# Designed miniproteins, single chains, continued (2): the designs that were tried, part 87

Each design is a single chain, and the fold is of that chain. pLDDT is the mean over its residues in the fold that is shown.

## One batch from the design tools (miniprotein)

Design m7202
Fold by ESMFold2-Fast:
Structure m7202 (fold): chain A 74 residues (1-74)
Amino acid sequence: MLTPEQLLAFIDTVIARIDDIFPNLSDKEKKKVKDQLNSIKDKVKSGADVSTAQRQIADLLNDAHKKDEKNKKK
C-alpha cells in the first residue's frame, strides 16, 4: 500500500503529465480531472484514508481514460 507521501507524489506526477496520459481530452476535461485530483490530494493531506483515496483516484482515472478513448475516435 502507498504511504500518504507516495500517494501525494503520484497525484502530482499525474497532474504534471496529464497531457501525456490523456492526450485526447479537451482542456476543460483535463481541468476537471486536475481539480478532482487536487481535491483528493487536499483530503489526503488532512488525514483521509489512503486506501479510500487510492480507489477514488483509480475510478477518476478510469473514467478519464474512457473519455480519452471516446475522443480519439472523433
Scores: mean pLDDT 81

Design m7203
Fold by ESMFold2-Fast:
Structure m7203 (fold): chain A 64 residues (1-64)
Amino acid sequence: DELVDEIFKKMGVKELSNQQAIDFLKSLGLSEAQANLLVKTFDRNGDGKLSKEELKEILDALGL
């Protein structure tokens, strides 16, 4: 997804922290509770970070 590629380029990182991913999802119109739930659900390894692929899966689940 182009939007995910752009956010990773802007941040200059290969992975986002859970808080960075929550803040990004909130910028798309999600509530903090919705963003937090999705991020925690897709942080499958529990390391507090989301890969580009995991963030794409969240956006796909939202129909984005």
Scores: mean pLDDT 76

Design m7204
Fold by ESMFold2-Fast:
Structure m7204 (fold): chain A 80 residues (1-80)
Amino acid sequence: SLLERSAREEAERWLEAVKQTADEAIKAMKEGNYEEADRLVLQAYFLAAVLEALTGPDHPLAKEAREYVEKAWKEVEKLK
């Protein structure tokens, strides 16, 4: 259906936003911008939560978003 198609496209856009924000957090940490890195990690968690609310927690896109944010958080912590 049109509604189902729009929901999938929206979920994919949220996943892209999660990945981009998480990547920016790692970049900020590598540049020594620790405050910005922490802000971006929190933003990525928030975006992943929105995606989970849209798809449900067991959806592959929601799981991918959570795993991506957790990996980014671990990299940020490792670089401290």
Scores: mean pLDDT 84

Design m7205
Fold by ESMFold2-Fast:
Structure m7205 (fold): chain A 57 residues (1-57)
Amino acid sequence: MLARAVAPVPKTGPDELELRPGDRVEVLEEVDENYWLVRSLADGRVGRVPRSFLEPL
């Protein structure tokens, strides 16, 4: 599934991705109710992102 960042996503931990609004990601796994594991389509970086910052495409 593809998703888009709707707001700036800060890197608050070592396992998290920093994203800018409009960045597109591939959702790899729903880690829990709050976080998805995603891959950045721009550079292939993988990390956790809060679900509230992502809009499914």
Scores: mean pLDDT 81

Design m7206
Fold by ESMFold2-Fast:
Structure m7206 (fold): chain A 68 residues (1-68)
Amino acid sequence: MELDELAKKGIEAIRRRDWERVAEILKKLKELGTPEAKLVADELRALAIMRAHVFNEPEEHLRIIEEA
């Protein structure tokens, strides 16, 4: 299922601190347009922002995540 694969790839990207990839995955989830995809996107975005703050990532990376 595409949603499951996107969720898995999102978590992997967050773990690798690949914020551009996180943003791409969030945009793909938004393109699916389902309530389930929106929930997964919201959870991944929250996790990504939290992780970015923990690692003191630049504001540019936070903006990429928040705007996706």
Scores: mean pLDDT 81

Design m7207
Fold by ESMFold2-Fast:
Structure m7207 (fold): chain A 92 residues (1-92)
Amino acid sequence: MTPEERIDVLRKALAEGKPVEEAAREAGISVSGTNLTPEVERAVLEFLIAQLELEARGMSDPEAQARAGANADRLVEKLKEEKAEVSIELPE
């Protein structure tokens, strides 16, 4: 699966409100966690999309870097608010 194909799977899952574990599995990503509310699951999907976009653009695009950082910050904030934990393993 290409990075672009993974992004498309995750974007569709986000739009459909799919559980993050199912969406990540379809994209070939391992995600597990505790206390995953819909808000936390959405933040995880948005984080994964931003990280894959950064990788697809060769890690050097300033706009993609800013977007990835902003989504990472949002995920950290939501994890603290919901007292949730998440483990993410991107494919090598």
Scores: mean pLDDT 80

Design m7208
Fold by ESMFold2-Fast:
Structure m7208 (fold): chain A 63 residues (1-63)
Amino acid sequence: SEEELRRALELAEERALAAGEKIKEAYPDAKVEIERGERSVTVTVTHGDQKFVVRLSAEDVLA
């Protein structure tokens, strides 16, 4: 349902924020960007010359 999707996205965003804080604690020079989309939350981490992206879908949280 639409309500379940909204709650799933909220949980995904909370998890992404918590993970981002832990990454910044371990790597203070890292840039962590969290973007909330319609059905997913994207976490982009940039540290020096390295960049990686993790996407958390609402469906992954609902499973």
Scores: mean pLDDT 78

Design m7209
Fold by ESMFold2-Fast:
Structure m7209 (fold): chain A 96 residues (1-96)
Amino acid sequence: SAEELIKKAKELIKKAKEALKKGNIEEALRYLAEALVLLEKALKVASKEQIPELRKLIEEVKRLGMEALKKAPKELIPEAIGVILRAIGLLFDLES
C-alpha cells in the first residue's frame, strides 16, 4: 500500500539525516536513493489525499541530497547529483 511505502520512506529519510549529521555521506546517499525508490512506487498507488505528503517527502530528499553534495568527496558527487536529479524528476511528474 502507499501508506506502508510512505512509512518506510520516512524511516529511510530519518536515517539519511542522522548519517549526514555524523558525516557518513555515502550511507546518507544510499538511504536517500532507497527512499526515492519507495516514493516512486508510492506515487503509482497513492490516493489524491496522499500526494501533498509525497511531494513534501520528495522535496526533503532533494534538500538532503543537496546537503550531501556540498559535503561529498569527489568520488560521491555523481551519486549525490543522481539523487537530486531523480527527486526533481518525480516533482516534475507531479506537476504534469
Scores: mean pLDDT 89

Design m7210
Fold by ESMFold2-Fast:
Structure m7210 (fold): chain A 89 residues (1-89)
Amino acid sequence: DIEKTKQILTRIPHIGEEKAQNLIDAGFRTVEEVRAATPEQLLAVPGIGPRAAYSLVAYLQGLITSPEELERLLASDDEAEIRARLARL
């Protein structure tokens, strides 16, 4: 159910309706498909930058379970730090 997938994705920090729709349009039609995606596959989606890609991976793989903690991390780290975190996943 695409609508259910969008509801789950939009709860993730830095993922709004537009980014969730772009993931679906790119072929990620389920939460499980997004969870299984590599950082490189997520970064290839229009509108998905390093911060959004890290947010998706960290939240969906259970690395950071609190949306508030994830938002604090994403606010404090610069793009180079976020890219380094993605490279270590």
Scores: mean pLDDT 82

Design m7212
Fold by ESMFold2-Fast:
Structure m7212 (fold): chain A 94 residues (1-94)
Amino acid sequence: SMEQIDADFEAAATPEVVRENAERMKQLVEELKTASGPEKSRLVARIVGLFLLISLAEKTHPEVYELARKGMRALDAGNYDEAIKLFQEAAEKA
């Protein structure tokens, strides 16, 4: 329902939830550094899902969104350490 969508959007846009999502993205990238096979694909899918949730908060937390977006680019380039740093900075700005 629209009421449920609005509630989910509002929850995703709180500073606490945005921070937790960014911190979880950092943790999943740390796990990704040692992952292989199907586990790697599962971790990437979870990171993408968390980024989509942070994207819902773009208007309320634009600096967090921009840092998370840069982290996703670093992840796509295989630069896991840079992605971890950027997601940590995103969590600190939330």
Scores: mean pLDDT 82

Design m7213
Fold by ESMFold2-Fast:
Structure m7213 (fold): chain A 77 residues (1-77)
Amino acid sequence: KIKEELIEKLKKVLEAARQGVITPETVDLAGEAALKARDELGNEKAAEHVRKGIEYMTLGDYEEAAKHFEEAIKILE
C-alpha cells in the first residue's frame, strides 16, 4: 500500500542522511516521498517535514535533516 511504500522510502532516505551519504537519487526519492505524502495520503504535516529534511540535506546539515525525516515517519506510522 502507498503508506507502507512511502515509509520504506523515507527510512532509506533517513539512513542516507544519518550516514552523511546524500546522492541525487536520495534527493529525488525524498522529493517523491514529500509529493506522495501530500497528494496521495493528504498528510501535509508529514510532507512539510520531508521538505524541511531536503532543505537541511542541501545545506549539508545531515543531523537536522535526519530529525525531520524521523518526524515524518512517526507522523505516517
Scores: mean pLDDT 81

Design m7214
Fold by ESMFold2-Fast:
Structure m7214 (fold): chain A 63 residues (1-63)
Amino acid sequence: MELYEKAREHIEKARQAAKDGNEVEAGRHLGEAYDYIKQLEKEGKTEEAKEVRRELFRVGELL
């Protein structure tokens, strides 16, 4: 799975965990997604990183 797809997967899992009230699981998945975002930025995939970062912040607001 590509870095972008991995980041997106963890964002979606974090969103589902947050909606279920599982803040620990949500935080774990947000951390994984953040690591993939940083890797995307290092690879120069700035638009993909920017998209996933916006979704990361949106999920964080659910917590």
Scores: mean pLDDT 82

Design m7215
Fold by ESMFold2-Fast:
Structure m7215 (fold): chain A 62 residues (1-62)
Amino acid sequence: DADLARLGELMRRADEAEKQGNYSEAAKLYREAVDLARRLGLPQGTIDELEKRAKEAEEKAK
C-alpha cells in the first residue's frame, strides 16, 4: 500500500537525520509518521512507539 510505503520512507529519513545529528529534522519526520499512523488506524502500540521517538528527537533538538 502506498500509505505504508510512505510511512516506511518517513521512518528511514528520520533515522538518517538522527544519525547526522539533525534532531530537529528527525523530530519533524517522526511527527509526520505519527500523524500518518493515526490516519491509517495502526495499533496503539505502534503509534506509542512513534510518539516516543518523536519526543526523544524533540528533547535532543533543544
Scores: mean pLDDT 85

Design m7216
Fold by ESMFold2-Fast:
Structure m7216 (fold): chain A 95 residues (1-95)
Amino acid sequence: MERKNASIGTGSAIRVIGAAVDTYLTAERVVEKDPSKEELAERARERAEEGVERGKEALKKLTENIEDEEVAKELERVADEIVEELEREREELLS
């Protein structure tokens, strides 16, 4: 059971970091092509940073409660919300 919760922690962290990096890179590329989108890009970068901090908070709770399946599920839920939120931000940047 410990291995399962640790795997959830690692997978969730990778997904959140990946989504944040993709959002940051998309924002930079969009601004390079269209400087009028700078405010939209700044908002996307801010939400990526907020997402990473939320993910760190949830991961910290799991590391303090590594055997707690409810804490592991909460981290997965938070990671899913962050990934979906950042996907929407990237869609707005590309529209």
Scores: mean pLDDT 83

Design m7218
Fold by ESMFold2-Fast:
Structure m7218 (fold): chain A 84 residues (1-84)
Amino acid sequence: NMAELNDEEVQNESMALIWAGIGRILASQGKYEEAAEAYRKAAALLAEDHPLRAGILRDLADVLEKLGKLEEAAEYRARAEALE
């Protein structure tokens, strides 16, 4: 079944969680631009409908709001809400 996780899918999920963790650490340090890049990398490793994307996109929206990128933040927040 193509829905079964292979080694690459497991590696992508693990890497996405690592990048999301890096983003949260950077955000806690006030490094919002670096945090946003880490969250974008995390999201890119997951399928569009992946359950983990909702939290990552919400965290990305939060740091984009801190950077004053309100329109971009609203877009990612709406995408996160659609997944929840």
Scores: mean pLDDT 80

Design m7219
Fold by ESMFold2-Fast:
Structure m7219 (fold): chain A 60 residues (1-60)
Amino acid sequence: DENKERVKKANEELRKLSEEVQRLAEQGRPDEARELMARGVREIAKKFGLKVESLPPPVP
């Protein structure tokens, strides 16, 4: 199922994004972490042809 695989891959990229965002925040770079999260979620949604609201918020 092409659509299910696409959503699954998008979620996997969101998990990686969440981990990277958390690492930036832990390094004392919370503004960069916040910007990366917001932009990354939008880019992942656009890349896989999904709406942002269809994706769970990235949390570690």
Scores: mean pLDDT 74

Design m7220
Fold by ESMFold2-Fast:
Structure m7220 (fold): chain A 67 residues (1-67)
Amino acid sequence: SHLEKAKEALEKGDYEKAIEYFERALQEDPDNVEALRLLGIAYQKLGDTEKAREAFERAVALERARR
């Protein structure tokens, strides 16, 4: 799956490739909190602090909405 490919790329340090696969995973499941958190980590590793923050905030909002 795209999520598994994204996790593999992230583990190998291929952050740009990981972001591409996480974006694909989120097209399939926009509410995937795991994908959003890992996307945030990938952006942090690339130094894109604003995109990292946005991804983490989306993950937190989705978790709060599930109650």
Scores: mean pLDDT 85

Design m7221
Fold by ESMFold2-Fast:
Structure m7221 (fold): chain A 100 residues (1-100)
Amino acid sequence: YLEKGKEYYKQGKLEEAIKEYEKAIEEDPNNAEAYYYLGVVLEDLGKEEEAIEYYAKALEIDPNFELARNTLRFYAEVHGDKEISERARKILEELEEKEK
């Protein structure tokens, strides 16, 4: 499912990619990579608020997931929409508190 989702994403078939990533999560709810790629597709669809929630899920599952953490940091520090950046910063703060 994960690899098939990546293939659909490469072909620009965003809705089909989402369905395959959702199946990957259903097969393994601890698949941090599937949550990350769901976020990537949602970001491409302009659903940035939803995308950052999926990046957060990836980090909850795998706190060492560098790609998801770097993406959330970018949103928190650099993203032009202040509401999105504030949400990303809050997510990072909440994740750090859970790791203590």
Scores: mean pLDDT 78

Design m7222
Fold by ESMFold2-Fast:
Structure m7222 (fold): chain A 106 residues (1-106)
Amino acid sequence: IDQLIWEKRYDEAIKKLEEEIKKNPSADLYLQLGGLYYRKGEYDKAIEYFNKAIELDPNYADAYLALGNVYEKQGKKDEAIKWYQKALEIDPNNKTAKERLEKIKK
C-alpha cells in the first residue's frame, strides 16, 4: 500500500477524530489527532495537538513522549531530550521514553 492510500486513510481518521473532539474533547483524542498529523509529516499540526493534550492533562506522559518524538524527527535533539525527560518525570517507568532518551544522549 502506497503513501497516497495511507494519507487518504489518515484524512478520514482525522475528520472522525475532529468531529469526536468537537462533541467530547479529551487529552487522548488530541494525542491521537496529533499522532495522525505526525504520520502525515505535518509536524507543526502534530505539535499543536500534542500541546492541547498537555493543556487538558498536564500529567499525560504519552503526550510529552509524542512531543519528544516529533522534535527528534525534525532533528531538534535538545528539544526532544527536554520532552523525553518531562515524560519520565511524570512516568518514571515509561520504557519508550527511557529508551529514546538513552539513544539520543549516548
Scores: mean pLDDT 83

Design m7223
Fold by ESMFold2-Fast:
Structure m7223 (fold): chain A 65 residues (1-65)
Amino acid sequence: SGTIIRAAAHDLGLSVGAARRAILLAREMLEQGKSEEEIVEELKRRFPQLSEEQARAIINAARAL
């Protein structure tokens, strides 16, 4: 939901647009059965500004959608 995306953007210091793109990518990968480790690596590759901790927080936001 928009509320989850906005909360993640605020908590991680990201723009709403960046948080939305990252969370939706993580959600797609979760639906494809990818492991958390695979999702972290893909998030860091696509969004090189993200730390590992931020990538894990994005996965948690995606699980809550």
Scores: mean pLDDT 85

Design m7224
Fold by ESMFold2-Fast:
Structure m7224 (fold): chain A 79 residues (1-79)
Amino acid sequence: MEQEKILKEVKEILDKIAEMLEERYKLPEGTTPPQELLEEYRKLAERLEELLEKLSPEQQEEVFKYAEELEKKLLEKAK
């Protein structure tokens, strides 16, 4: 049950990161993201790494596939 909670939190962090990256891609070409957004991204990435270490290999693979789907959707929107 603890692992299910961690898996859910990891997916929520990935969703948040994807949302932040989508907002970044909406900015004019060459625009630097606000410092606050970059700091939030770093904190989310650090939390993600911490939580991934607590997941089983099978759950880590599920997270990886989820992240790949989010990246694919984000790249399609960025075109």
Scores: mean pLDDT 75

Design m7225
Fold by ESMFold2-Fast:
Structure m7225 (fold): chain A 83 residues (1-83)
Amino acid sequence: SSMTGLSQETIDKIRNSVNTAVGTYTLGSRDDDLVGQSGHLSGSAGNRILKTMLDNGVVLTMEELSKMKTVGEIIDYIKEKGK
């Protein structure tokens, strides 16, 4: 909902950014295990995700991003911070 958080299009864009940054398209579901698929997000990959989030009004540090275990956790974070 545009009234109580980020739009679905923004959420999908961030999800696709995560998939692209980690070098895989298997992260299609919102609850995919990031640790099991890539282990961590850092360097240029993490910076690309952080920039996409910032461009959509969500502020997150590299350290906070690297602590997230699933795509679902990233989506939940953007919903909370994007409201």
Scores: mean pLDDT 59

Design m7226
Fold by ESMFold2-Fast:
Structure m7226 (fold): chain A 75 residues (1-75)
Amino acid sequence: MVAEILRAVAAAIAAGASGEELAALTRRLAKSDEILAEVQRALAAAVAAAAPQLSPDMPEAELRAIVAAAVAAAA
């Protein structure tokens, strides 16, 4: 379940989803607060792992692609 949710979130990030859209998707797919908490921890870890690849002058599309790849790898 967590891996499936992370893959769905990664696809949504790559597609340009907003934070609200990502939160709604995560709540829809997570059947319990425990699963939601696991997904949120995995997302935070994936973003932290991607941080060294990020540049302040990077285009938003490239930022989204890097973060989406890190989230997908965490699945």
Scores: mean pLDDT 79

Design m7227
Fold by ESMFold2-Fast:
Structure m7227 (fold): chain A 68 residues (1-68)
Amino acid sequence: SPAEELERLLLRALLLAEAGRLDEAKQDIARAVELVKRHPETRPLLEALLAYLRSQGYDDLVAFLESL
């Protein structure tokens, strides 16, 4: 389902960010944003990621996501 694919992309992005692999994390975030545009009902999952990234100080990823 779109929600399961989004969850996979967001979880992998978080793991990549934790590992310092920010360019790969950005690729998964970009794919997640495109999926949400096609399936607006999944948007709350993306908003939860944005809130989490802000809480953890991932400012570069927050700025990137907000630019999409």
Scores: mean pLDDT 85

Design m7228
Fold by ESMFold2-Fast:
Structure m7228 (fold): chain A 106 residues (1-106)
Amino acid sequence: SVEEKVKKVVEEVLSELNVLIEELSKHHPETAKKIQEEVDRLKERLEKAKSLEEVLEELERFQERLKEIYKEAKSKHELSPLEQALILTALGTITFAISVVRSLIS
């Protein structure tokens, strides 16, 4: 079903974000906290979403915010290669989720 497909890609996004937050919290607790706050907002907004269009908007908002956090952290030369790879993996997972949700909108 459409609902099952959306749930699956959202769960994959949240899973990758949990891995990222846990790893970042070891050396970059402030950056990890910023991402956790955005994840908490995403979860709240997704629970309130009444349409696939609203789910898409919230995923796109989150993706842009995560890109901004990544750009800021990268500009400060704070991120290890592993931490950069985890952020890029999370961004890729979000991009895939956006593509799936967009494909379900007709």
Scores: mean pLDDT 87

Design m7229
Fold by ESMFold2-Fast:
Structure m7229 (fold): chain A 60 residues (1-60)
Amino acid sequence: SKLELLNQIYDALATEDKEKLAAVTAQLPPEAAELVREASKEEVTSENILELLRKLAELL
């Protein structure tokens, strides 16, 4: 579900689990996957994670 995907993305980013992030990203539509890839290149902050999740919630 959308909520489960968002929770998995949050968990992966908050714990810096690159393997989990890659696995979840593979399940996303191309436009959502691109947002996650771009966000993962930046410094992981709570603010950046929340901004990403807001954008993903609009796409999913």
Scores: mean pLDDT 78

Design m7230
Fold by ESMFold2-Fast:
Structure m7230 (fold): chain A 55 residues (1-55)
Amino acid sequence: SVEEKNRVNEELLKKLGEVLSEEKLEEIRERIAKQKTPEEQILVLYEASAEETRE
């Protein structure tokens, strides 16, 4: 489960990298690094993805 959550995090971060600037990606990575669990990291990625890719 943890390994699967990490894979999902990597895929989401990769997709965000195609849409966002490198500076914004680094900001998101730092926010993720402050989280203590993969579950919290996924939530940060999901929130960032929803806000930045909203059309």
Scores: mean pLDDT 70

Design m7231
Fold by ESMFold2-Fast:
Structure m7231 (fold): chain A 61 residues (1-61)
Amino acid sequence: GSVDDLSDEEKKVLALMIRGLSQAEIGKELGKSQSTISKHVKNILEKLGVKNRTEAVAAAV
């Protein structure tokens, strides 16, 4: 997969991850629960075919 496979919400989460925000901070910024952000992060990793946050950020930059 690629970043183009991400939803608009997942792209927003990924952009904040690139900026170094924690899941709790991303949740506060987007008005979502940490649990919702955790689900989006998991979906981003799956869609990008990567195993962790560091690989997801590298794939987007």
Scores: mean pLDDT 81

Design m7232
Fold by ESMFold2-Fast:
Formats: structure tokens, C-alpha cells, sequence
Structure m7232 (fold): chain A 67 residues (1-67)
């Protein structure tokens, strides 16, 4: 389920496996498009990869979902 992909992504973040974490967070979003935490974590992973411009819309989406 979406939560399993989200947790796996978080584990990958702890290991510094940011590219793999991005893939798992994207899968979490595919299964649950309203998961603010998945969007926020995707943004953080993209930021860690130096992809700040790509991260911005995901942070914005997380904020919109948390309202």
C-alpha cells in the first residue's frame, strides 16, 4: 500500500539513497495522491539531490494538502 512505499522511501533517505527514495515516494503518491507526507518527503529527497527547482512544486502540493 501507499504507507509501505512511504516507509521504504524514508529508510532509503536514512541510508542516503536519495534517487531510490524519490522512486518510492513517487509510488506512494501514485497510490495515495492526497498524502501530504509523501509529497514533502519527495521534495526533501529532490533537494538532497540538488534538484531544488523540481522539489518546489512538491513542497507546494504538500502545503496545499495540509490546509
Amino acid sequence: NADEYLEKGKELMQRGEYEKAVEYFKKAIELDPNNAEAYRNLGVALHKLGKDAEAVPYFKKALELEK
Scores: mean pLDDT 87

Design m7233
Fold by ESMFold2-Fast:
Formats: C-alpha cells, structure tokens, sequence
Structure m7233 (fold): chain A 89 residues (1-89)
C-alpha cells in the first residue's frame, strides 16, 4: 500500500540520519499495516538486533519464517536472524 511504502521510506531516511529509534517506530507502524510483509519483517528484525533487542528480533524472524515456509530466501534470512538473536540473548 502507499502508506506502507511511505512509512518504509521514512524509516530508511531516519536510519540514514542515525535515528535508529525513529526508524524502528516507523518500521513497527508499517508492520502493523502489513504484518506478513517479508521485507518489513527482515528490516525490523535487523534493526532490533542493531539496537540490542534480541527478544523482538527473534519474534520478527520467527514470523518471517512462518509467513514464507516455501521461500528458500525467506527461510535462509529468517534462520540467520534467529541465530543472531539467540547469540545476542
């Protein structure tokens, strides 16, 4: 949707500006509108890892894996994020 695309672009700009908390808030808002969006799930999980939020990163990565069981790319991305979150915790 146009709203999800706008929020994702704003999150990217916030991230580029070094405002990681604003980037997280915008990605979470986008996920509330499109909860199974694989790109948003992966981006939000990576940002959670960068912020030290292992619990949130794990939850998002597991959602990515569950949403796309037949996608080798999504499964690999989710497994990598799950491993990173568990190592951080």
Amino acid sequence: SAEVERLAREAERAYEAGDLERARALLEEALALDPENGNLLAAAARLALELGDAERALALAERLRAAYPDSPVAQRTADELIAAARALA
Scores: mean pLDDT 91

Design m7234
Fold by ESMFold2-Fast:
Structure m7234 (fold): chain A 89 residues (1-89)
Amino acid sequence: LVKKAKELIEKGEEALKKGDNKTAARYYALAGELYRRAGKLEEAAKAYKKAAEVADPQASKDLYMKLGEVLEKLGKLEEAEEYRKKGLT
């Protein structure tokens, strides 16, 4: 899981360098899911945040909600609430 997540982050970075924000967001989101499943919550939060920042508005709402859930599990309750609010707007 962790090795695959790292590969997806690298693919996301390459897509972003080429200006392909949609592909970058998809790779970052998948990496976030794999990190979350592996219990790597800090890495999962970073990946979901990157995905949400480059995703289109519709996709970013769901990604901000996922980021909020991971931040709550990390005990970062204030940050979690801020990102969840972004998912609602």
Scores: mean pLDDT 81

Design m7235
Fold by ESMFold2-Fast:
Structure m7235 (fold): chain A 79 residues (1-79)
Amino acid sequence: SSVEEAKKVIKKAIKRAIEAIKAGDDFELDIALAMLRMVLGVEKVSSERDEEVIKLAEEAVEAAENKDVKKLEEILKKL
């Protein structure tokens, strides 16, 4: 389903963000954030959208912008 594909992309983007933050790599973090924002935008306009997935993706964007690795790891466990 499109929701399962969105979850896979979100998980990949969160993992990339965590590694980028730990490495101090702002360029890789920007790529991870772009991936999260892109999938969030697509999912929000989907007829089969999952509101919990949207909420977790929005929380992941905020956590990544704040470089909050612990919050990103918590979100990853819920996906």
Scores: mean pLDDT 85

Design m7236
Fold by ESMFold2-Fast:
Structure m7236 (fold): chain A 69 residues (1-69)
Amino acid sequence: HMEELEKQVTLALADMYLALGKIAAKRGDYQTAIDLFEKALKLYEEAGEAGKERIDEVKKQLDSLKAQQ
């Protein structure tokens, strides 16, 4: 179904942004990491229940990064 495919694509995009954000953070590129994590968070929220557990992870990453600035 199209709705199921859309949710799967949204979740995959969110996972990619989360991974890129972690890489940016490790490189000390904190502004890029924050931007990527915010994009991941929005997509996980759009995915609903399927993104719920990842939302907690993204929020922890954002809090950690903001504490370093």
Scores: mean pLDDT 79

Design m7237
Fold by ESMFold2-Fast:
Structure m7237 (fold): chain A 88 residues (1-88)
Amino acid sequence: SALERLERFILGLMRTYGLAPATISAEELAKLTGLSRRTARAIVRTGKEVGLPTGVVLMVAEAAKILGLSGRQAVEAIRRAAEEYRAE
């Protein structure tokens, strides 16, 4: 599924770039990606909670947009990827 594709993509990004504090706001993410404010806010909040660096948050938002995923689906993918990464 598209959600599973996003989850695997995020897990790969976490393995490549690691964890870091993100500095991007939901408004900045919405402006850069064209995502709705609601979706951008969900991605930024969850990305910051799990420790995704700013560049990874941007890549996740673009991938979610390309895959046509909702904010809820993007959040679920981020949480699943983070849980798997921490279990390693």
Scores: mean pLDDT 89

